# Designed miniproteins, single chains, continued (3): the designs that were tried, part 59

Each design is a single chain, and the fold is of that chain. pLDDT is the mean over its residues in the fold that is shown.

## One batch from the design tools (miniprotein)

Design m9951
Fold by ESMFold2-Fast:
Structure m9951 (fold): chain A 130 residues (1-130)
Amino acid sequence: MQVTFRGLAEIRAFLAAGGDVNAADAQGRTPLHLAVELGDMELVEELLRLGADVNAADLQGRTPLHIAAERGNVDMVELLLRNGADVNAADLQGRTPLDLAREAGNEEVAALLEKHLAERGEERVVPPPK
């Protein structure tokens, strides 16, 4: 007996019935994974407002950001990054969202992810003085 979400209407009905926004199916996929896969920006924003884990990983280690990057949805990538998506998350093959964007030929998404990585790569190798 597994929870199965087949589309946006089923996700919305599940949530309206008081379902857990972070409930996972047999593949470890949450409503947020499926909303991103279906490209529904309004549902993604609704799920994030309801407390969806933006960094939830499925059984393959894929986050919603991996799915958005592979699909080339620039607006979705920006939405997820604004909500704290981990740009360095690696799937079970060691692929990051940037790797998937490059593999899929999604140059605009790749450029956006590279910019975000550069902004977060400012770790000082030496601790600041007291």
Scores: mean pLDDT 77

Design m9952
Fold by ESMFold2-Fast:
Structure m9952 (fold): chain A 94 residues (1-94)
Amino acid sequence: MPSIEELLEEMEKLLEEAKEIKEKYGKSKEAADRIKELAAQMDKLYQELLKLKASPEDMERAREIMKEVLEIGIEVEDEEGKKKFQSYLDLLNG
């Protein structure tokens, strides 16, 4: 089973992939669909961190990485699609 550090490293890798998608495709359906898939993978990693009882510091790092991916999702989506990413971002901010 992956360690907490390996899960956090995978989340950071997904964030870099999200940045590359934005750079390559810009504000487009292709970028939006790919970022939605990455966000779903990232949520699974976040749930695994919760199961492994990651420290508050590790969970904070995970939330910051998730926020950055959701912000990229907002930047590449149209106005209707932005609402879904904004809702997730609002949940992470409290």
Scores: mean pLDDT 79

Design m9953
Fold by ESMFold2-Fast:
Structure m9953 (fold): chain A 103 residues (1-103)
Amino acid sequence: SALGQQLLEAARRGDLERVKELLAQGADVNAQDEYGATPLHLAAAAGHLEVVKLLLEAGADVNAQDLYGLTPLELAEIAGHEEVVKLLLEAGADPNPVRPPAP
């Protein structure tokens, strides 16, 4: 939906008030972009702690996988956002290995 696309963009930018407005208007908290990334993936990768918290409270899938099999936790770890990593683990994210062994 158009609301879903706007939610993805607001989450990427860390626009907390816009995320609140879009969720109140019925935007799908688990909307996906062309890469399968959800608002939670985009906020976690960018380190937007308050947006991550709001999305989790709104029922975001903490273990959602994008088209590359990456979770919000893995994106936060790769980006070095320690407070986001802690919040995602507290919310029930599966601790993934930092890197799978090479084949």
Scores: mean pLDDT 85

Design m9954
Fold by ESMFold2-Fast:
Structure m9954 (fold): chain A 101 residues (1-101)
Amino acid sequence: PRDKYGNTPLHYAAADPNPERALARVRELLAQGADVNAQNDLGLTPLHLAAGSTNERVEVVRVLLEAGADPLAKGYAGMTPLDLARLFGQERIAAVLEEAI
């Protein structure tokens, strides 16, 4: 199910400020067949939202990549998840995304 912004439950799980809850919910939704590459109305995937958050999300980023998330997906203004990680100074997430390319 999508909301009025085109977000799926996986978008909200990836953006959850509690890293442990984010990781548990992301795993649950992926096990239920959630579309790992779903784009919201801004063209952002769950991986974009995880990459643009804190370094505590590095495990969420890894789980999304293992599930087939596209590290080169272009969202709003042509931004990739790696571009967002660099913009917000998330150096551990940026390193994981660079290894996935």
Scores: mean pLDDT 81

Design m9955
Fold by ESMFold2-Fast:
Structure m9955 (fold): chain A 160 residues (1-160)
Amino acid sequence: MPKVALVAVDLQRSNADLLGFDEAVAAAHRLQEVPEITHILVLYHNPALGISGDLSELDPRFVPREDTIIVKKSHDSALALTGLLELLRELGITEVAVMGATADGAVLATALALQEEGYRVTLLEDALAARSEEARERAIATFRAHGARVVTTEEFLATL
């Protein structure tokens, strides 16, 4: 079977007021109950932009499992200077589900960079947080235009 990772991007307090953030947290909870998935939580940390301390902390509505891998980033893409690409190779991951915040920012940048590295990328469209619906729809349309698989969390779970 393909080795699958979930990359949950920026499920942090700084994003708690985004449209679809509660749905992204709820989807992350459902997905972490699946033992066949490698869980990777990516957290944005940039003190020079004021994203530090409590704002760079995980949202308290999401409680990660003990086996959840935590990666810290300071760039939009989760692959930029994080070692995430090396980690995915060492784990022998071949497919990556991507979700979280922001849909048209860090999620988009991460999923495109994973496709450029030759991963099968699945975007979870019901698990995307954005500043507006038009920002979310543009992110989804951009992923579809790059040949990414775009599905709901339920449709993804039915394929494991």
Scores: mean pLDDT 94

Design m9956
Fold by ESMFold2-Fast:
Structure m9956 (fold): chain A 98 residues (1-98)
Amino acid sequence: SELERLIEEAAKALHLDPAYLRAVVETTLRLAEEEGLDLDEVTEKLKELLREMVENKVLPPPAYIAEKYGERFAKLYLEAAAEVDPEYKKVLEAFLKS
């Protein structure tokens, strides 16, 4: 799948474990489904975000994700990241206070 290919490429670009990034992506989609969001739209935003990670070799900051992809998507992505990585809860809390 294109999504799986982008996960592998982005993980390599960021020197991350592909299993970690896959868990974040899968959790984002699960949370989106639980909230009744358009999964096709969320999937396309995830693909765009992953393409930027591949191109720029950097993990975009939360504020950038919110500005470019929308506050709702950014919140879902950060909540997913915090669920997979407990240390990321500090990043989510800082974002929610902004």
Scores: mean pLDDT 85

Design m9957
Fold by ESMFold2-Fast:
Structure m9957 (fold): chain A 88 residues (1-88)
Amino acid sequence: MDLAALERRLAAGADVNAADENGETPLHRAARAGDLALVELLLAHGADVNAQGIGGITPLHLALARGHEEVVALLLAHGADPQARLER
């Protein structure tokens, strides 16, 4: 995702939590990509840290699966639940 294009859309009043056809929000895509700056931007604009895509996948699940440790730490600092519906 283009950080500048996303910032422009958010500044224009775009829904930071807008989901695509797979239920993926911009935060899901940023976490999958390991884009720390984009994750910080989205959280600053009120992104739902626990947003669930198809199958209940959260941004934290994607960051963990890809080994993006800095993104994992940032999401946890913002209240992400790593195991809300998987191992509990």
Scores: mean pLDDT 75

Design m9958
Fold by ESMFold2-Fast:
Structure m9958 (fold): chain A 60 residues (1-60)
Amino acid sequence: SAEEEKKQLEKLKELKKKLEEELEKLKKQPETPENKLRIEQLESLIAMIESIEKLIEKRK
């Protein structure tokens, strides 16, 4: 339903915002192997969320 899709998009938007905030903080920290790995993981997760958002919007 349109209401379920709206709630799903809202949750994805909130999750994406939190991941983007974490990514921004990590980019300001010293370049360690751990930070580089976490940055790569966060970028991958954000890309996955964007793909899911696009699929939901396309099916509207």
Scores: mean pLDDT 81

Design m9959
Fold by ESMFold2-Fast:
Structure m9959 (fold): chain A 67 residues (1-67)
Amino acid sequence: MAPEYTLYLPAHLTPEQQAEAIMRHAKAAGIDGVEVVDVREEPGHLAVRYRPGDETLEEIAARLAEW
């Protein structure tokens, strides 16, 4: 099974800033590209589950804006 990662982001960030944070975290972990699998909005934070994939920053930000 492909590995999945969970990242907790401040809810006050814009979708663009959240997408940047996800990509930065993935790069630091040695992951070249990402695919957002699931987004859960919780009080004070956003719980994002992602895996290796080919989504652009624009695509990730658009997905985050849907939630």
Scores: mean pLDDT 77

Design m9960
Fold by ESMFold2-Fast:
Structure m9960 (fold): chain A 75 residues (1-75)
Amino acid sequence: MLNLLLEYEIRNVEPGKDEQVVENVKKLLEAGADPNAPATDGRPLLELARENPNLSEEARKKVIEVLLEYGAKEE
């Protein structure tokens, strides 16, 4: 369940809410979401964050940094 919420936060960024997404991602990872569990389409969560056009460059960088801090793998 936590990982479905984590994927949802990364995919469904609302305009002007990108800072809130960073905070929500961090809270879900603190709650025990697995940063290495694949998304519903099989892609790594790091890839979803990198490819999301609705995240600003700054928010994208912060989401990636938080995922890596909690053990997300680059492979």
Scores: mean pLDDT 78

Design m9961
Fold by ESMFold2-Fast:
Structure m9961 (fold): chain A 100 residues (1-100)
Amino acid sequence: SLNEELLEAAREGDLEKVKELIEQGADINAKDPKTGLTPLHLAAIEGHLDVVKFLLEQGADIRALAKGGFDAHMLALIMQENEKQLEVAEYLLLELGKLP
């Protein structure tokens, strides 16, 4: 499905394909049925800041929770293996701070 393709494109960091799938009507807040991970969660886990920024600009739910009750910011911090994931975590913290 378009939603499954969007989840994979976000995980891979393929910004061009993410853009194409959203334009085709993929659900930006689609959830993996086993994990509850959204495209935003997968991009954040993998440290794809460009995909994270694009998804949020397009209205992705920054507060969406995966199985276990983790949002994208928490997952970026927990799964931190390199500086890219830290950059995503810092960006998400600032965006969360803008919410009412």
Scores: mean pLDDT 86

Design m9962
Fold by ESMFold2-Fast:
Structure m9962 (fold): chain A 65 residues (1-65)
Amino acid sequence: SEFDKALEEFLKEHPELPERVVKILRAARDGRVAAGRDPNVTLEQVKAMAEAIEAAFADQAAWDA
């Protein structure tokens, strides 16, 4: 799929990306499919989503501190 291709390309450039972020990105794609939306995304959109997810986890840790 185009999503899997974009994600693998992103992971090739960012091997440090946490597995939890990858799982959330895949779940977001599955949610789009379930909602009848186009699951295909660009590499730039995958990068933006990954950065937003990591930022949200950092913010959550600050809220729980």
Scores: mean pLDDT 69

Design m9963
Fold by ESMFold2-Fast:
Structure m9963 (fold): chain A 82 residues (1-82)
Amino acid sequence: MAEVKAKRKALLKKVGDKVIELGKQTNDEYLIKIGEALKNSDGTIESIQKELAKILNVDKISRETVLKYLKEVGEKLAEAEK
């Protein structure tokens, strides 16, 4: 629904901003690209797959690959907040 989608989009923008900031601090271009994909998504896994595929210049990214990237990013963010 539009309300849930708007809340998810706001959350992903906030997370994306933090990921980009971490990438800039660590000079990690990969984190910056992932953060940009999260900010450009509409809150669905499908939109994250499409945006990440565009940024990485590949035809398709699987749901499993997106979940792996989100887990890796979550671990790096948790380490940065210590």
Scores: mean pLDDT 74

Design m9964
Fold by ESMFold2-Fast:
Structure m9964 (fold): chain A 65 residues (1-65)
Amino acid sequence: MTDEEIDRAFAELAKDGDGTITLDELVAVLGPAQRERAEALLKKADKNGDGTITREELKAYLESL
């Protein structure tokens, strides 16, 4: 995935302006069959345990790869 593709996905999902991604929104990006994978990604990126991740947390995680 390119940085621009990630930015487009976030722009469409984070319309509420909070810049956070829920499990259901993450499943929408990865696909409904990937719910377990979405949960694993959320646990890796969710540093505060709120059950959501911010755009910055996801980008920081991707840069660590």
Scores: mean pLDDT 65

Design m9965
Fold by ESMFold2-Fast:
Structure m9965 (fold): chain A 110 residues (1-110)
Amino acid sequence: VIEAKKPEEKEYNEKYTKGLPLAAFLGRLDEVKEAIENGADVNYRDEYGNTPLHYAAISGNKEIIKLLIENGADVNAVNKLGVTPADVARAFGIEVKGAKLLPRNGLSLA
């Protein structure tokens, strides 16, 4: 048989898709780029309804966040907790260069 389109190519794409949330969480830009180039689903949802963009927001890696958005990631994707990637990014503070956003536990303003 000269070449049957085997499930192997689909399994490779599924492997990249399945690895994409972890690569995004760990800030592995090269792995994220490779997965996208191999046709990984940037809007893949895990058991918690989290997308790769949710995990990139947790890690705070702006380059991965930007790359996912430019490749069609849904910034308004709501997980099972009712949280978007933008909400996660704000909670974890993507930018620490200007100011630290600390949650106030009912502290009165001086």
Scores: mean pLDDT 69

Design m9966
Fold by ESMFold2-Fast:
Structure m9966 (fold): chain A 109 residues (1-109)
Amino acid sequence: SALGEELLRAAEAGDVERVRELLARGADVNARDEFGNTPLHLAARAGHLEVVEVLLATPGADVTARDNFGYTPLQLALGRGHEEIVEVLRATPGADLSAQPLSGAPVLP
């Protein structure tokens, strides 16, 4: 949707007020761009802590989503050295896939 595309742009830009407005208007918190990035991926990669916190507080936000390259928001934050975002994501249930025991994981990413 157009709202989902605007949410992805607002999250990448760190525009907290625009993110809040778009979510209030029914934008899909799990919207995906052409690379499979969700708003949470874009905010985490860009280092926008307050946007990350707003997205995590939104019901239904998928903190474990993988982009088309297999990266989670946590992995993007780690790769960019955004330590405070890493800590917030690690404190979110299900976000730290490196610590999660997967019964029957036949392939490591």
Scores: mean pLDDT 81

Design m9967
Fold by ESMFold2-Fast:
Structure m9967 (fold): chain A 81 residues (1-81)
Amino acid sequence: SERQAITDRVRELLRTSADPVEAMRRLLERGLDINAVDADGESLINLAARYGGVETAQLLLSLGAEANPKEPVFIRAEHLE
């Protein structure tokens, strides 16, 4: 699935980045929706907490991210360049 491949890329990016906070900032600067969800419906803040660590999740919280967004948008491949 394309959505699953995108989800796997986000997880890997956050898990392997030397600076996952900066990696997340760059995704947002590329237009990634702060309340985006993955192929499993997991919110961006939950992905950040699991794969990018506490500091990455705190960045998203400071920017107003929601753990359970009401109108989520799926993460798109164009934001992962």
Scores: mean pLDDT 79

Design m9968
Fold by ESMFold2-Fast:
Structure m9968 (fold): chain A 59 residues (1-59)
Amino acid sequence: MKLAEVVEDYEARLPTELTLKKGDLVEILREVNENFWLVRKLSTGEEGYVPKSYLREIK
């Protein structure tokens, strides 16, 4: 499972996006393009698109 930490609060701008808070943990489901990843929020199980610049992959 590929995990990432949210590095800065993100407010969803579209219904397909997730609202995330700094420090949230997400699973990286797909790296869909240069700018956006499809992720799942671990605390809620909600899935959506987030700009990858708001995420840091945990290795």
Scores: mean pLDDT 84

Design m9969
Fold by ESMFold2-Fast:
Structure m9969 (fold): chain A 130 residues (1-130)
Amino acid sequence: MMVTVNSMAEIRAFLAAGGDVNARDENGRTMLHKAVEIGDMELVEELLARGADVNAADNNGRTPLHIAAERGDKEMVELLLANGADVNAADLNGRTPLDLAKEAGNEEVAELLEEHLKKQGKELVRPPPK
């Protein structure tokens, strides 16, 4: 028995009915995880505008950014980073989005994540004493 469900239409119907944008399934996955996995940029933007947690971790510690990096979806990675995605988030195997991009051979996404990491490394090495 194959149950084919139009997940995009179901997500939109759920949100239209006043469903919790941060609701989790049995695997701890949110609607944002699913939207990123299918590559629907417009749905991701709609979910983020509705208050979806860009850093939501599933039961494996995977964030939406992990999924986008593994898929090599550069535009999705850029969208998630623009909305405050944590580039340093580690899954249960200690893998970051950068590790997954490199493992999958997604060189352009890996370069984008490395540049974002370099920008975050500009913290003052010595905060002035009060």
Scores: mean pLDDT 77

Design m9970
Fold by ESMFold2-Fast:
Structure m9970 (fold): chain A 95 residues (1-95)
Amino acid sequence: SLGQQLLAAAERGDLERVRELLAQGADVNAANGEGYTPLHLAAENGHLEIVRLLLEAGADVNAKNNFGETPLDLARENGHEEIVELLLEAGADES
């Protein structure tokens, strides 16, 4: 599905493929079997420009995966300080 392709592109840092998939109507809030959204995967892997693009496309900044983790939690755990700042500016809740 387009959602599964968007999850994979966000995880690997393929910015142009993320743009193409969103333009094709991929669900920005698609979730895998563990509840990870494209925003979770981009934040976890340090893909700043993809995080920005997903937020502009209406990604849920406070989405929780099946482990109760938000994109903010994953960015912090992985030391992606610029992504932490961007998520907080976008309305991420401090938990």
Scores: mean pLDDT 91

Design m9971
Fold by ESMFold2-Fast:
Structure m9971 (fold): chain A 160 residues (1-160)
Amino acid sequence: GPVSLRDQLLEAAKDPASLSEAQKQELLDQFRRSLPALVKLLDSPDPEVVLHALRVLGETVEALGQIDPEAAAEIVLPYLPDLIPKVIELLKSEDDGIRRAAARLIGALARLAVQDPALREALLPYLPDIIPPLEELTKSEDPGVAEAARRALAELERLL
């Protein structure tokens, strides 16, 4: 079947140096086209839709941050005011899968922000609202949630 953007990005992230400039541009353009819809899907009343959107966002930000961190940051930056408040609420979800995916997305955004001063400056004001729910998630009985929260906190500490 056709390879998804997510599968293409995961494969590309294994060897970013093997990608042509045209291949990098195609992946970035696919993300630019999908990002507004993915952010909107975080408002879905269907938890499976929210979980899928969080996973695609987190994995795409992480992969593109390895391929072209400046371009990835430029794409994400204008959506931060809409994205971050939604993700903070999703860290408080009753669904372990959603909490884990939200923590992973925060970790991916923090890793990207370490490489980009404009994204770092835009993310810093949200830290007082991000850190407390992540600290609570480190106490989770689900080891995947606890690990995702610990990794996100470690990346956020690198912004200070």
Scores: mean pLDDT 87

Design m9972
Fold by ESMFold2-Fast:
Structure m9972 (fold): chain A 65 residues (1-65)
Amino acid sequence: SAAGLEATAAKDYEAKSSDELSVKKGERLLILEEVDENHYLVQLLSTGRTGLIPKEYIGAVAPAR
């Protein structure tokens, strides 16, 4: 499970629906849940906002710091 891991956005992502999260490259994210093979549910650490993001927009994951 990827829950509890921290990641950095690898590139900018624009949310395509209300359940997704928009992020900018370099923003720090906490992975809350691996929803499916292609999506994480994440929390943006700067705002506390949560939403889905495609895994391809996520950089390498590490234990939360």
Scores: mean pLDDT 79

Design m9973
Fold by ESMFold2-Fast:
Structure m9973 (fold): chain A 68 residues (1-68)
Amino acid sequence: SSMEEQRRRILEAAAKMVENLLEQGKSEEEAREAVARFLTEDLGLEPEEAEEIAREALEKVLEERKKK
């Protein structure tokens, strides 16, 4: 449960970062790469996990934008 809670919090933070980067005019690829780098370099996540979370965060933000 604690691992699932931690991953959920990281995903929520990543989604906010993606939204902010897209609002600043960054591309989807630039936003994903920037978030993955942050998760790896600043939070110490494994590269594969960071890439997965960054991709999921981008997908979540894009789905939310489709509803607007």
Scores: mean pLDDT 84

Design m9974
Fold by ESMFold2-Fast:
Structure m9974 (fold): chain A 67 residues (1-67)
Amino acid sequence: NEAKEIFKLFDKDGDGFISKEEFNTVMSSLPEERARLRDILMEADKDGDGRISFEEFLAAMNSVEKE
């Protein structure tokens, strides 16, 4: 599952959340996916607290891919 693999790349400390710092680190490694990942992060961060759970991340991926 692509979403699970990507989430694992962001969740370096294993706390089940993605921080803005972790997201920026991964984006530096994957510039080709930068725009898509940014859209996913913005969609997932609906509460604006700067942390994204796996559930929010998965929902955002499904939402962003909808045309």
Scores: mean pLDDT 67

Design m9975
Fold by ESMFold2-Fast:
Structure m9975 (fold): chain A 64 residues (1-64)
Amino acid sequence: MSEESRKVARLVAHTIRAIGAELEGNYEEAIKDYEEALKIAQSLGDTETAELFKKRIEELKKKM
């Protein structure tokens, strides 16, 4: 498996965990997982995905 494919798999895993935490109302945990997903998206040069995660993190911070 390529390094890029491994990064995408980790990105997806963190995103799924973040969504799960958010649905449970665990905003602090959701933010943590979105921040990890954001770092991976940035390392992949995926500016659009990175921007979406950044926006989601800010929205969740408003709920804390």
Scores: mean pLDDT 85

Design m9976
Fold by ESMFold2-Fast:
Structure m9976 (fold): chain A 91 residues (1-91)
Amino acid sequence: LHVAAALGDLERVRELLAAGADVNAQDEYGYTPLHLAARAGHLEIVELLLEAGADVNAQDIYGRTPLNLAKEAGNEEIIKLLEEAGAVDVL
């Protein structure tokens, strides 16, 4: 799920979620799929992950949330979407 979210593979994200993939799984750096999609600017994948129950406030090993990564990337649409979904700037 992480690789598909990072690469913008929307169909693969849908397939993996339908197969029961953990939307909130964290990799060795504490990244969830939502962190990677938000950082990469993949708006449609961010929407899909949030609909699937992604934790909008999940923190990586540095305490960064998906909202923090979206702000660093400068993607205003993803920033607004995450804030509407209940994201809090904890950094």
Scores: mean pLDDT 78

Design m9977
Fold by ESMFold2-Fast:
Structure m9977 (fold): chain A 70 residues (1-70)
Amino acid sequence: SKEEELFKEFDVDGDGKISLNELKNYLESKGKNYSIEEIKKLADVDGDGFIDFEEFKLLLSKEEFSFLLD
């Protein structure tokens, strides 16, 4: 799926996690400027600073992020 392909592009070390900074940089490349704090709020990250694949899929299912799968 597009979600799996995108996740693998971020997950360069294969640990199954994406950093908030990597996601922020990607969103900026799509013309969306979010702070780390805003991304944490949207991704429901429990203070570890990383997003797993299930959290990533939930983020992409949100209306405001549907453009990422274009």
Scores: mean pLDDT 72

Design m9978
Fold by ESMFold2-Fast:
Structure m9978 (fold): chain A 150 residues (1-150)
Amino acid sequence: MIKILIYGRSGSTGVGLIANELERLAKERGLDIEVEIVTDSDPEEKRREKMLNADVVIVVLNRKDRSDLEDARRAIEEIRRLYKEAKLKNPPVIILLGASSSEEAAISDEELEEMAKELGVEGLLVNLSDDKSIEALFDRILELIKKKQA
């Protein structure tokens, strides 16, 4: 069983859709994948427990909202601090995911890629209105998991 944790802002659009689509694709491909969601409004102890038990943590930002950049940065810094304190030999894969459901993007591909590089995490993009974009995201997550287990 692979454990994917999705971290997002409370009330943010897209987090639940991403979780449902990853679970659907896992089931269609006969993969043993569990998907869980935590938000910034969940208790710190719950976020900590879920983050420590994940194989992958996906920090989702909404590409139409520039305030999500700072929230995503803080979330990744929290996750990295937690893994350092826990002294994990094999810490989870951390993904910074820029999500959109329209062509309206306030955050460019280049800005997201530079922030992911600065934070030393994987930077990915998804268009939630495009099934091929969602499948490409799922394939990339599976590739990152395999690369970490080798």
Scores: mean pLDDT 84

Design m9979
Fold by ESMFold2-Fast:
Structure m9979 (fold): chain A 107 residues (1-107)
Amino acid sequence: MTPLHEAARAGDLERVRALLAAGADVNAKNAAGLTPLHLAAREGHLEVVRLLLAAGADVNARDNNGFTPLHLAAAHHHDEIVDLLLAAGADPDARDKFGLTPADLRA
């Protein structure tokens, strides 16, 4: 995991801002294929999600299981993040390896 992955997972907005200003790769993938946006969306860090999207994060990035940030936000019932990701162009019909959409994981 990169420092940006750790900061995004922790919701450390100021550290995310500093790392992006230092040239951190906003779309870096960890060993599971997760980007910082996946981790912020999973953990419910709304302002970190907003900052990563403004920095050019791929809203439709897929991890090794085909999960997008929208899948993880929906699975964890982070409704404001779901709305923000959809407004940023997230595909609500994206299917993971099991054929499940983000809406399927929200139930």
Scores: mean pLDDT 89

Design m9980
Fold by ESMFold2-Fast:
Structure m9980 (fold): chain A 110 residues (1-110)
Amino acid sequence: SARQQALDDQLVDAVYNGDAAEVERLIAAGADVNAANEEGVTPLHLAALVGHLEVVELLIRAGADVNAADKDGRTPLHLARQVGHEEIVELLEATPGVDLTAKDKNGNTP
């Protein structure tokens, strides 16, 4: 629905800005934490890329797929490691169900 798209778009903006309170509010309002854009990028990919640890924690608790792959086969863990967000890398590696063997388009694991 148009309302769902607006909530999902607002979640992406809040995630990019590191606004943990707004992320929590939007999740409570029904935003889809697993909504992927045309590039396969989810909110968790974006949080891991930008480096917002508290937002990563909120998204995981809300049921974000830690193994979601973008169009390049990259998971949130790939992105966190590539940028060097060490605390986010440690959190994602410690998350139950994380796939440490996922390969990106270049054959690299996280």
Scores: mean pLDDT 91

Design m9981
Fold by ESMFold2-Fast:
Structure m9981 (fold): chain A 100 residues (1-100)
Amino acid sequence: APDLPGETDLHIAARYGLLDEVLKLMANGADVNAQDADGYTPLHLAAKYGHLEIVEVLLKAGADVNAQDKFGKTPFDLALDSGHEEVAEELLKAGAVDLT
């Protein structure tokens, strides 16, 4: 069961880098664009925590690369804020907009 309001199992798996669980949840119809109470999608959490392979599989599944959290931050912004350069590059290739 999710621990926070709006938090799905896919949010938890993306945050902790659990690739096999991400793939299983997506195969079972998990909403890749679900937002938690802070407006985070699974892609925001994978980007923030530097889980490149999870970022790639979420993007292939139709994750919104430009989804905004409650502060207007995109997954790209969170990757940069956290120093995950390879994730930031992958998000740019997928159509992320650098608004800085």
Scores: mean pLDDT 84

